# Ledger of designs, part 2: designed miniproteins, single chains, continued (3)

Each design is a single chain, and the fold is of that chain. pLDDT is the mean over its residues in the fold that is shown.

## One batch from the design tools (miniprotein)

Design m8039
Fold by ESMFold2-Fast:
Structure m8039 (fold): chain A 85 residues (1-85)
Amino acid sequence: MKSLLELINEMLELVAEHLPADVAAQVARLLVEAIKAYAAGDKAAAIEHLERAREIALKAAEEQGDEELKKKIEELTEEAKERIA
């Protein structure tokens, strides 16, 4: 099974390849904050940052009409949340 870092790296790659650069940068920042919170033992903050990243990425994917990207973001986010919990 993939680790939390592997899941977040996969999300970063998808976002960088498929979303506009400004959106990708915003999502990447939130994913980094999620990792920092998790490493500090703040699971609630880690999940909050991850959910914010998901909301922004899903909105951008929906605006592009990219259903495959939406599904992949949802799957990776849910699996990452399970690793944090």
Scores: mean pLDDT 85

Design m8040
Fold by ESMFold2-Fast:
Structure m8040 (fold): chain A 65 residues (1-65)
Amino acid sequence: SDALEGVLVQAVRARGGIPEAALRAGLAAHYDSQGRDGEAEAAATIARLRAEGRIVVEDGVVRAA
């Protein structure tokens, strides 16, 4: 969802960065609560945001681009 992706990017920017493990865990829990494959959906969402240039990952920390 583009709306979810926008909220995630804004949250990462507001925090100055989020550990990738923590972001993955939070996203996985969110998708699991909806009856989806949380781990796969979290990984896909992070990969998509990186491909779109909306986030970068440096030293295990996710930052807004």
Scores: mean pLDDT 82

Design m8041
Fold by ESMFold2-Fast:
Structure m8041 (fold): chain A 88 residues (1-88)
Amino acid sequence: DPEELARLRREAEERRRRQEELAAHTREVFARIAARLPPGNEMKTLEEAREWVEEVLALMRELGLPEDVIEALEEVWKEMFEEVKKNK
């Protein structure tokens, strides 16, 4: 049914936009916080960075961020690590 497929595509597109907006907002907030304490100055190890991220995530959870947003943030963080590793 073409109409049903069109509806599913719209729902998928709407969910994608919502996820992208939430992920972008979360990423921007995280990036601004991270910019204040760059690893090269304050955090010298990946372990320190991970612990710092864990504290930030705990604070964001206090703000009522849903689990899917936390997972999206984790994926963004993982992608950032891969990008840094790749550019080395």
Scores: mean pLDDT 67

Design m8042
Fold by ESMFold2-Fast:
Structure m8042 (fold): chain A 65 residues (1-65)
Amino acid sequence: ADEVRRRIEELIASGELAPGAVWSVAELARLLGVSPATVSRALRRLEAAGVLERVPGRGYRVLAG
């Protein structure tokens, strides 16, 4: 089960990760209480699904639409 991806999707659905907001891997790792490597895997899957957009040097932008 990709628990971290599900938790990120829930945070987007609740508005805690607002559309247009940019979050770093380190910020999300701290928020979720997991390793940066675990978060990076989930973020890559969400980017591939069109949920997030990678922002070089900053992290990921929430698209949510």
Scores: mean pLDDT 81

Design m8043
Fold by ESMFold2-Fast:
Structure m8043 (fold): chain A 92 residues (1-92)
Amino acid sequence: MEEELRLAAAALREAARRIRELAKESDPETAKKLLEIADLLEEMARALEAGDLAAAEALEARIVALGKELLAEDPEMARKLLEAIAEAWAAV
C-alpha cells in the first residue's frame, strides 16, 4: 500500500512535468487548462503521499472535468494529454 501510493505519486509528478512541456507548445487558452491539470496532478500526488484519499478523490474529479473540457475544445491535445499520462506511468 505505501509503495503503491509512492509509485502513484511519482507517476502523477512525472505526468505533470510532461503536461507542462505540452503547455509550452499550446495556444494560451489550452496552455492554461494544461497548467491547471498539471498543478492538480502535483496536489493529488501530495495528497496521496499524506494518505489523504478524500482530497485525492476530489482532485481526481476536477482533473477529469478539465480533461473533458479539453476533449471538447481540442481533441488532439486531449489525446496528447492521455499519452503523457500513460508514458509517465511507464517511466516509473
Scores: mean pLDDT 85

Design m8044
Fold by ESMFold2-Fast:
Structure m8044 (fold): chain A 65 residues (1-65)
Amino acid sequence: MSEEQKKEFEEKIEELERKALRAVIEGDLDAAVEYLRKAKELALEFGLEEEAKRFDENIEHVRNL
C-alpha cells in the first residue's frame, strides 16, 4: 500500500470511528455497529487484516453494551 493510500485510509477510518463514537453517545448502538462494519470492510479492502480484527472487537464491545 502506498503512503498516499495509507493516509486516505487513515482519514476515512478516523471519520468512521468518530461517527461510531457519536452514535454510541447518542444511544444509537445499531448505527455505531454499522459505522464500525464500514471501517472493517474498508480495512479488508486494503488487505489490513489486523485493523479489521480490531474493528470486529469494537463491534462486539458495542453489541454487549
Scores: mean pLDDT 80

Design m8045
Fold by ESMFold2-Fast:
Order: structure tokens, then sequence, then C-alpha cells
Structure m8045 (fold): chain A 60 residues (1-60)
């Protein structure tokens, strides 16, 4: 979904700014897989997890 794409891109940018190369590579590899998810329950869980992770990265 567009929301998942935006959140993944934001997380990738933050990981890049923090020099977390392994995290950046992992998120980049997940992006195409996450775009294939159509289940609403799984999408909502991913969105929540991405938002929580982004908030954690922003606190560093």
Amino acid sequence: SSEIEKLVEKAIKLAEELNLEEVKEHLESLKPKLKKITDEEIKNEIIKNLKDYIEELEKK
C-alpha cells in the first residue's frame, strides 16, 4: 500500500542518516515483499510496527 511504501521509505532514510547499513539493506529487501501484502490485518500490523520503529529511530 502507499502508506506502507511511505513508511518503509522514511525508515530507510532514517537508517541511512544514522549509518545503519544492515538495517537499510534489510528494509530495501523487504519493500517489494511488503507491497505484495493484501491482507488488511497483516497490513495494519506492519504499519504499526513500522511507525513504532520509525519513532524509535527518531529518538536516537
Scores: mean pLDDT 79

Design m8046
Fold by ESMFold2-Fast:
Structure m8046 (fold): chain A 90 residues (1-90)
Amino acid sequence: MEKKRKELIEQVDQLVKEFNAGLEEILSSDEPKEVKIAKLEELRRKTNAQLVELFSKAMELNDKEAVDYIESKMAELGKKYLETLKKIEE
């Protein structure tokens, strides 16, 4: 259980890092607002799909700590998505 949890957490942390890098790339790009929003929506859907897969694995392992960790990161990413969307729309 411990080893599987560590592997799941490492994969989640990598996805969070990739999501944050994608947000910075979108915000720093010299692209029209509509293109930035489309890229942000695609990044959100892709990242959420991968997190749902990891959440499913944590549930199959009956690992509550891994489940709680993934849920907390999903919530964190959701907030960052909304904040980034507001910055683009400003």
Scores: mean pLDDT 85

Design m8047
Fold by ESMFold2-Fast:
Structure m8047 (fold): chain A 78 residues (1-78)
Amino acid sequence: MRSVVVFVVPAEKAEEAIRAVREAVGREPSAVIREPEGDKTRITLVYDYPLSEEEKEAVRRAVEALGGEVVLLENVPA
């Protein structure tokens, strides 16, 4: 199983948000995709591991603390 995390944050907070999410999960993503959306950036992280509910809540809290919003946070079949 893999996990896909998609969130949107203010453009100036994009790198800080990526670091905060990586620290919350404690693992390196297999892919990081940055998509500029005007004054914001949409970030997609792919993990080759399923995320626990505790890790998912930690991700949501980290993104929200930086003024962002989690769009997608799902464990998917590999």
Scores: mean pLDDT 84

Design m8048
Fold by ESMFold2-Fast:
Structure m8048 (fold): chain A 59 residues (1-59)
Amino acid sequence: LGLTQRELAVATLVAEGKTNKEIGEVLFISEHTVKSHIAAILAKTGAKSRTEAAARARR
């Protein structure tokens, strides 16, 4: 999938239904950084939504 280790961690937490704030708390990064990673995941996976991006990143 070409995702970084950090992007995979974010995608996994999105797949678990976590909010950007909760993901930031789990990974010890800012909510803004989480949003940046989600944007990169969307671009790399071609997904149109955060849920679709997480599903594509899972495999």
Scores: mean pLDDT 79

Design m8049
Fold by ESMFold2-Fast:
Structure m8049 (fold): chain A 73 residues (1-73)
Amino acid sequence: SLRDPAALDAETELAIAHMLVGLANYALKQGKIDEAKEIIELAENLAQRSTDPAVRAEIERLVKELKEKLEKA
């Protein structure tokens, strides 16, 4: 498979996205709303920079779920 040396591969992008989701959920549980917002913005930026449409769609889905939790917090 051809990899762009300046870009993350799909597996690495998904791993980072899942780590950010975990950190955002932890911040929300601790009442650290501003920190959770910053982490969600990082995940949105990762989705926007992703060249794989399946990876982008999955990250966007995770971000949407986090935003819904943020509005309920």
Scores: mean pLDDT 79

Design m8050
Fold by ESMFold2-Fast:
Structure m8050 (fold): chain A 61 residues (1-61)
Amino acid sequence: SHQDRVQQVIQQVDQLLQQGASYDEVVAHAQRQADQLQLTPQQRQQVFAHMSQRIQQQQAA
């Protein structure tokens, strides 16, 4: 389903952040996966919103 693609990228982003990947590495990975999976603009926004929220949570801690 369309949601499965978004969820796949979100899980990959979460995994990279947990492993201590840099902000630049996580952003680059998300962009590559969005392009490869041909995500719609709405799906890309969903992934990037999740990524931004997770990064903000780490910076606030």
Scores: mean pLDDT 79

Design m8051
Fold by ESMFold2-Fast:
Structure m8051 (fold): chain A 70 residues (1-70)
Amino acid sequence: AAAADALARAVEETVRAHGNDPEILRSTVRVAGRALGLSDEQIEAAVEAAVKNSDKPPGEIAQAVRDAVR
């Protein structure tokens, strides 16, 4: 879905620009997810996926977020 792809893109760009701090990932996913009209359940699933994978390369974090909201 377009929203899932846009959220994953925002997460990847944030990690590439600002690193993989779990607090920054939580904030980015919540702000971007709300702006994209995702449900609270989808946003929390994406937050969990991003934080769980925060030690991985940016593309893998982005893919985990995309998979969590589809």
Scores: mean pLDDT 82

Design m8052
Fold by ESMFold2-Fast:
Structure m8052 (fold): chain A 83 residues (1-83)
Amino acid sequence: MTEEQFDAEVSVALAIIGVTIARKAAEKTGDPEVQKLVDEAEKYVDEAIEALRAGDYQTAIELANKAIEKVREAGKKIEEILK
């Protein structure tokens, strides 16, 4: 495995974990904006997995990072809702 492939696999794995946790939290809030952010994160994860399978490791890392950013945005909104 190349270092770039390893970095891509780790980035995608972290994005998957983040989206999974965020989805469970979103289900508890029932807030449509939180659900939308998690849905957007899931789409980036799906695209990152496709890039990873294609051997486009740089694109996979970039898409995984976009998914993580959407998870962070969802987390902030969940925190605001729960107060």
Scores: mean pLDDT 85

Design m8053
Fold by ESMFold2-Fast:
Structure m8053 (fold): chain A 88 residues (1-88)
Amino acid sequence: MLTPSQQSLVSRIAYIGGERLQSLGMPLPGGRPFIDMDSVTFAQQSIQMLQPVDPDFASVMQQGMQQVYNGNDDQANSYIRQAMDMNQ
C-alpha cells in the first residue's frame, strides 16, 4: 500500500503525463478522453505512450515513478517539478 505522500506524488505524475499526451495531440491511456483508472496504471501507461514520441519527457516521468517506489519523496518531487517545467 502506498503512503498518502506516495499516492499524492503518483497522482501528480499521472496528471502531468496526461497533460503532455494532450499537448501532443495524443489520446489518453485506454484510447478515450474519459477514463476511470488508478493513478499508478494511468502514469505507467502514459509513460509507455510517450516513450516512442517524447523519450526525454518519458525518462523524467519514469525516474519520478522510480523514486516514489524507492521511498525518496524529495527526489520524486524534483523530477515532478522538472516535468512540470517541460510542460510550460
Scores: mean pLDDT 79

Design m8054
Fold by ESMFold2-Fast:
Structure m8054 (fold): chain A 55 residues (1-55)
Amino acid sequence: MIDELLSMFDRDGDGKLTPEELAELRAQLGLSGPVDGKVTPEIRAALEALLEAGR
């Protein structure tokens, strides 16, 4: 699920998000922090935490 979500935001399909795509993903998740144009382990952990909290 998380990988599928990230793939949807990864327009070029190389496992990296542009700063704009990363900002959109962050906004959709309700996160407000620094954007580095890449999916970091912290972002993935936040996505997993949201999925677990949704249980």
Scores: mean pLDDT 60

Design m8055
Fold by ESMFold2-Fast:
Structure m8055 (fold): chain A 73 residues (1-73)
Amino acid sequence: SLADAYFKQSEEYFQKALEDPEKRAEYLYQGLLYFGKSTGIELEEKYGKMFGQAAYGVYLHDADKARKELEAK
């Protein structure tokens, strides 16, 4: 499914974040975005669009915050 494809993509980005310190913030951000997209689709399927949108919004916010914190020295 599309949700499974996004979840797999998130795992690949998380793995790259572990392996590449210079691009860690970028890879973590992308991983969290795809994880949020996957979770959003699953929650939309089960509970409706409002829950999917809320979940994606939370992960988008947390991804941006985590990226900024990792880029700060």
Scores: mean pLDDT 80

Design m8056
Fold by ESMFold2-Fast:
Structure m8056 (fold): chain A 62 residues (1-62)
Amino acid sequence: GAATKAGAGAQVYLAQGDEERALAVIKRESGASEEEAREALRHLKAGDGRGAGEVLMRAVEA
């Protein structure tokens, strides 16, 4: 789904050190707001895939 694609795409850019592209992918794929996208990115940077997934699922449902 959109949440899974957002998370996977963001992780690719985070692995490259490109946080701005990771943020853009989250917003594009999930429809997340700036605040939701930054929250999901914080979880991904901390290695918290579950927390990131919860934020992205909420964004897709909004």
Scores: mean pLDDT 81

Design m8057
Fold by ESMFold2-Fast:
Structure m8057 (fold): chain A 109 residues (1-109)
Amino acid sequence: MLAGVTIRLQAKDAEELEEKARRALEILLRHAAEIEAVAVLYNPASPAARAAAERIAAELRARGVPTMLIPSASLPDNTVVITVVAPEEAARAIAEEARAAGLEVDTGA
């Protein structure tokens, strides 16, 4: 069974966003073989968010993970939202590891 996990990277500045993106990537790359798809949402008017989103997508694609980059002008500056679709066990592990890494996580209802 597939489940969804949303990781929200919201930062006060580019440096904090880059660090949060690094933590998120470490977790996602560890589970790359089990991930079905990823969507990365970013505000294209935010240079830091665009750079972080492009890096996340490039590294996931390099590992064979189907990844979409979705510009979203409604997101705040220095914000990237990562939505992951994976088997339920992998999705749960990703959510637990992301929370342990101090990242904001939503697993749905």
Scores: mean pLDDT 87

Design m8058
Fold by ESMFold2-Fast:
Structure m8058 (fold): chain A 106 residues (1-106)
Amino acid sequence: AAPASGEAVGETRVPKEKFDEEKARVDQQLDALIAAARRAGWEVVGYGESTVEDENGNKVYAKVVELRDPATGARRRFTLVVYTEGASDELIEEARKKAEEELKKQ
């Protein structure tokens, strides 16, 4: 899947033993970004998150947040992905798609 456009798409590759630590850091970063956006007058449209794992214990965490400026109607999407060093591109895309599906369910 080609990213059609998104703002602030970030991907972080980590060893398996650092996955939970980096996932927590990413969650904290997005919470801070949401708080900053709200202070700037932006609305949170929704967010989604997903964690997937393969048969080899490789993990991917994806979190997506969509914001809207009520003054202009402009929308921005922020996607952060944490994945273990052995995760395939297919596993990463699966996590991203599931996070986007959760965003759409709100």
Scores: mean pLDDT 79

Design m8059
Fold by ESMFold2-Fast:
Structure m8059 (fold): chain A 103 residues (1-103)
Amino acid sequence: DPQLELLVEAALRGIQGLADALSSLGTPEMQKAAQAFLQLGEELRRLWEEGRWEEVLRLSRTVLELNRNADLEGALDWLLEQGLISEETAKAARAAIEKAQNL
């Protein structure tokens, strides 16, 4: 499906954009969150290759919404909800975002 392929490509670019944004904050906790998003890109490719279209659509829509809103805090919340980062990593990453915003 050409439409679904374009959606997946857009979601993969969104994952890279979110990972780059998190990585740009320069803390070890943000690097862990960035790596979790990159691993999510590999999971999206796996779901696509396995023909799990409903999961591909759901994941792609979530990524595109987070990327459109530049919602780094929402991105961290979603990674924690998916079990891709620890609560400790998410807490430290939020503290780093707050510190960067207050600078």
Scores: mean pLDDT 76

Design m8060
Fold by ESMFold2-Fast:
Structure m8060 (fold): chain A 91 residues (1-91)
Amino acid sequence: TIEKIEKAIEYLRKAIEALQNGDVETAIENIEKAISYLEEAIKDGVTELKPALEYARKALEHAKAGNVKEANQYLTKALRIAEEVLEKLRG
């Protein structure tokens, strides 16, 4: 469960980096991977990640539409929630 959240955070960070480099295709791939790990962690009982999943899905929609600024804003919100949930589980 913790490993799935760590992977979600890793892929959210990679997506943000890809957008900063203008690589929207790579950003989309990394957002989709992050969504998969968030869904798995929620299925494992970490329901506090549901808002992070919603923001990641909104980021995906905006990235696919070419709305890079909005995609980055939603990824940042998803990342913040995922990191807060991970810290609560670790400490």
Scores: mean pLDDT 90

Design m8061
Fold by ESMFold2-Fast:
Structure m8061 (fold): chain A 70 residues (1-70)
Amino acid sequence: EEVEKAKERMEKLLEEIKKSTDPQQIRDLAQEIVDLGNELIEKATPEERKEISEFLLKYVKEVQKVLDEL
């Protein structure tokens, strides 16, 4: 439940990043994703940490693509 809620939050943040044309706003939103991911990892079991790390990496790559397109 917590993992699913965090994932939905991260997806919404990524959608806002894709709509933004302000590099500073994109960086601030990306930092929120990282902060949420770190909180989730701290509460996670070792098995959950692997899954969380994998989807965090996917979100980071998507953010980098948006920044590269600016």
Scores: mean pLDDT 78

Design m8062
Fold by ESMFold2-Fast:
Structure m8062 (fold): chain A 70 residues (1-70)
Amino acid sequence: SEKLKADLERFYEWVLEEIRRALAEGRPLSDATLMLLSPEVFRLVREGAPLEEIEEALRKDYEEWLKLFS
């Protein structure tokens, strides 16, 4: 379970970094990255929500995933 939690944390950090990088470069996220997002995070990215709102939604998804594997 601890290894799975660590893997989920790395996945979360990777997705967050990809979002930050794309936004910093003024480019859309790749289709591959978009396919990894929850419906809510996907919606926020598609609507051009502020980075802070996208990060908060992604963080909530990560916390919910962690609860399932506790």
Scores: mean pLDDT 77

Design m8063
Fold by ESMFold2-Fast:
Structure m8063 (fold): chain A 74 residues (1-74)
Amino acid sequence: SMEDLEKAKKAVEEADKIAEEARKKGLPKKQILNAEVSSGMARISLGVGKATGDYEFGAELAKKAAEEAKKVLS
């Protein structure tokens, strides 16, 4: 649905902002890389939703990837 697509997009944006914040804070290179990998996983999850038409599944996976990215900052 359109609502699930928006949730997936929001999760991708959240993961991207976390990766950017990690870079701004000058976190160790490995932590920055981990945040960037999580951001990439969120984008892939959104892509799966677009390819399958199952935005609910894609949104859930993207949300989990964004939650993993948040752990880098905590």
Scores: mean pLDDT 76

Design m8064
Fold by ESMFold2-Fast:
Structure m8064 (fold): chain A 68 residues (1-68)
Amino acid sequence: GAAAQRAAAQAANAKAQIEGYLKSLGYEAKVEVVSVDATKAVAKAEAGGKKYEITYDAVTGKFTVKEI
């Protein structure tokens, strides 16, 4: 349904934004989107042998990176 299609589109966009951000820093990272809402996406990423939780704030356009 339309709701599932929107959720998939939001997740794909968040993943692309996070992957693009990491690639701009010179990292090739595997990104898995954990949660998405209208204002925020949370993803797990693995880069350089370390694991990270990345929060993308769609309202501010900011990325928050936390090592896990």
Scores: mean pLDDT 75

Design m8065
Fold by ESMFold2-Fast:
Structure m8065 (fold): chain A 64 residues (1-64)
Amino acid sequence: MIAEEAGRIARELALLRGEPEEKAEEIGRKAKASAERVLKYGDEEQLERLRRIIEEGKRELEKA
């Protein structure tokens, strides 16, 4: 869920910035993979940073 959301937000933000669909999908996939790694192996500080990134992304999408 959190990793899926991180990937989706990164993809939508890339599209909003005018990135091509292929590039936006790549950005989303990399963000999801990074979030999955933090969820499996990250410490509390890394998890808190991930949550902040997701919330900031949501705020940016709401402004658009």
Scores: mean pLDDT 81

Design m8066
Fold by ESMFold2-Fast:
Structure m8066 (fold): chain A 83 residues (1-83)
Amino acid sequence: MSPETLELRIRLALVLMEIGITKTELKNGMPLEEAAKRLEELIARLEALEAEARAAGDEATAAEAAAERERVQKELEELKKKL
């Protein structure tokens, strides 16, 4: 694994961790508006990571970032229905 690929993998793991934290905080009483804002910011980070991974030729990380982005987008849409 190259240093560049390792960095992209670490960044993906950190975004996924923050998504998990946001969902846990939402279950524990975080306002829906705050959770929605955090998920929108995390989606933007996944989009940037997907683009960077593709540019680097790391198709595996790009595909994983894209799949996670689609999942989080659907969760955000469901959350916005409750607002």
Scores: mean pLDDT 85

Design m8067
Fold by ESMFold2-Fast:
Structure m8067 (fold): chain A 76 residues (1-76)
Amino acid sequence: MLLSEEELEEWTERAYELGFEELSKVLPKEEAEEIARRLTELLRRYAEALNAGDAEEAARARAEYEALAREIEAKL
C-alpha cells in the first residue's frame, strides 16, 4: 500500500490547498475553489486505486482528471 487512509486524507487536503492557490491566480475565487475540489476528488480516487492495485480504476480516474484539466484549459 502506497499510503494509509490517514496519509491519503492529509495528501488530498494539501493537494486541494496547492491547487486552489495556483488556480486562484488565473480564475475567480469561486471557480478556482470548485475546480480545485473536483480535481482533488479525482486525484484521491486515482491514489486510492493505486493503493488497492486496481489498475483499471486508476486508469479511469486518470482519464477523467485529464479530461477535466483539458476542459478547464479550454475555458481559460
Scores: mean pLDDT 77

Design m8068
Fold by ESMFold2-Fast:
Structure m8068 (fold): chain A 67 residues (1-67)
Amino acid sequence: MEELIEAVRRAVENAVLSGQDPAAAVRTVLKAYGHEELAEPVAQAVRDAGGNVEEAIKRIEELLKEK
């Protein structure tokens, strides 16, 4: 879980720095870690956070605890 959260954080930061969609980057990371079923709700949480990485990560952690 912690390793996944750190990977998601890096993916969002890299996407923002490169001008890519951070929600798409999060979906890619979740699929790579075998959490494809969480990709859509987590990507939505990232969008709802308006690109705020800290708030997005908090929501991701909440979603992961329910799975």
Scores: mean pLDDT 73

Design m8069
Fold by ESMFold2-Fast:
Structure m8069 (fold): chain A 68 residues (1-68)
Amino acid sequence: SAALERAKQLRAEALRLAGEGRLVGAAEKFEEAARAYEEAGDLEAAARARAMAAGLRAQAVLLGQLPA
């Protein structure tokens, strides 16, 4: 489905941003991927993407990329 392809693209972009240390941007892309996975009916992938986004936001706080 188009939603599933969009979700995969957003997840790949999130992983690239995380690898570059752009944790907030990566978290935002994982949140977008989660919504696209939900549209595709992949609730397990959506839940994993949200968990990844939450972890990246927590790491961004610890590294000073987000206010505590």
Scores: mean pLDDT 88

Design m8070
Fold by ESMFold2-Fast:
Structure m8070 (fold): chain A 61 residues (1-61)
Amino acid sequence: DKEYIEKLEKMKENIIKYLEENGLSELIPQVEKLVEEAKKNKISLDELEKRLLQLLTTGLS
């Protein structure tokens, strides 16, 4: 659990920094919701990463 949470928090921080640097700060609440859902539903890090990448792709459209 500790290693899972640590990796998840790092992934969240990296994505939030990316969004802030690219003027996509409006997507930060959606990223936080996805991370919280991953914690509650024990979603794999790979699945969470896919969902975050989909969100970033949508934000660029």
Scores: mean pLDDT 77

Design m8071
Fold by ESMFold2-Fast:
Order: structure tokens, then C-alpha cells, then sequence
Structure m8071 (fold): chain A 106 residues (1-106)
């Protein structure tokens, strides 16, 4: 399920990715990576509320997940909430201080 979700995601089959990541998480709900990819698939479909929930579940499992903080920043930026986007980018950069992309966004 998780590997099938990754294959769907990279093939831009976001419906297939969501279905397979949900199956992976039903079997293993503590898979922070599966929550991150589920959030990314939702975000690609413009389902930003579902994306935020998925990224927050990833952070509940791994609070030092720089990728989840970066992804939350990206989603808030797409919603026009630049203040929240900046806060989450700063949290990601505090964990991964050499992320050149985040340094350019701040």
C-alpha cells in the first residue's frame, strides 16, 4: 500500500495515491512519511484543509519533521496566509538550517 501510494503520487495519480496511503495508514497509523505524502496528494488536488490535517498528524508522530513543517508552510502560502507560511518555514529551517529553498522563501 505505501509503496503503491508512492508510485501513484510520482505518476500524478493523486486519487490512487490517496487511496493507497489511506490503506497504508489503516495498517500502520504511525507512519509519518505516509501522512506527509497523503497531505501532498491532497494539496495537489487543492484540498488544503485535508492536507493540513495530514501534515499535523505527521508532526504528532515526529515533532522534528522538517518536511511536514515545510509542507504546512507551502499550503498556507497557497491559501494566502503568508504569516502562517513564514512561521512554518522558520520551524522547518530551525530543524534543517541548510535548506537553501526555505532560506529563499523567508
Amino acid sequence: AYNEGLENYYNKDYDGAIANFQKALAANPDNADAWNYLGLAYAEQGKYDEAIEAFEKALAINPDNAIAYRNLGEVYKKQGDYEKAEEYYKKALAIEPNDKVLKEEL
Scores: mean pLDDT 83

Design m8072
Fold by ESMFold2-Fast:
Structure m8072 (fold): chain A 55 residues (1-55)
Amino acid sequence: SEELQKKAKEINERIVELGREYQAALAAGDTEKARELAKEIMELSDEYMKISDEL
């Protein structure tokens, strides 16, 4: 599906962006923000895997 391919790309781009924010939070010593970002990355990674299984 064209729509699923677009969603997969958008999720991957968001994961990359959140990964940068995660590294910045770690560098700043913001452990609470880092944990929240890690959780969001995990949730997006799970969604990506589900979409990938349907492609």
Scores: mean pLDDT 86

Design m8073
Fold by ESMFold2-Fast:
Structure m8073 (fold): chain A 52 residues (1-52)
Amino acid sequence: SRVEKAVEEFKKLIQDGKIKSKEDIEKYRSNLTRALGPEEAEKAVEEAKKLL
């Protein structure tokens, strides 16, 4: 799904050290909302936060 692909991208950003906090994940919310819509963006952001 698009949500799963977004979560995999967050996982890569975390592994690369580009995301170090839940606040860093939140900065991508507006871009994800534009790409996926607000409901799927919320799911992707919340799943990514569980990785930290």
Scores: mean pLDDT 83

Design m8074
Fold by ESMFold2-Fast:
Structure m8074 (fold): chain A 93 residues (1-93)
Amino acid sequence: MNLLKADALELVGNVLADLGDREEAARLYYRAGELYKEAGDYEKAVEAYERAIELDPESPLTPRAYELLAESYEALGDLEKAEEYRKKAEEAA
């Protein structure tokens, strides 16, 4: 896991979002979230996944992002948010 790589993906994602390329920005935020989660930075993982879903809610990655959000919130001890996102993952699949 490399936190610097995740941070770099977020910076590029921010630029793409500002340019209106929301779908590609969402993919980069999703990848950043995965790297943060692998590094054990669940707070940053949550922020990255939520941003990915916000940018492209209809993405094929969105059901998986909801699952990963649920796992990350569970790791943070927020069981209510974990359950909320598990339900969203089931509905989006």
Scores: mean pLDDT 83

Design m8075
Fold by ESMFold2-Fast:
Structure m8075 (fold): chain A 55 residues (1-55)
Amino acid sequence: MEMSEAEEAAFRVAFRHYREKLGLPEEEAEALARVAARAAAGKIPEEEVVRAAEA
């Protein structure tokens, strides 16, 4: 899967968040993190992408 720098950062943050905060299985956390990373990278600058994923 090809990811921009912003998408990779958002993916990692979102993946950890879903795993630790929501306790989702790795498979579901990956799917949601990919969606979140793509959505954020498409709408907002890379700086805000990382922030959105952290929030």
Scores: mean pLDDT 68

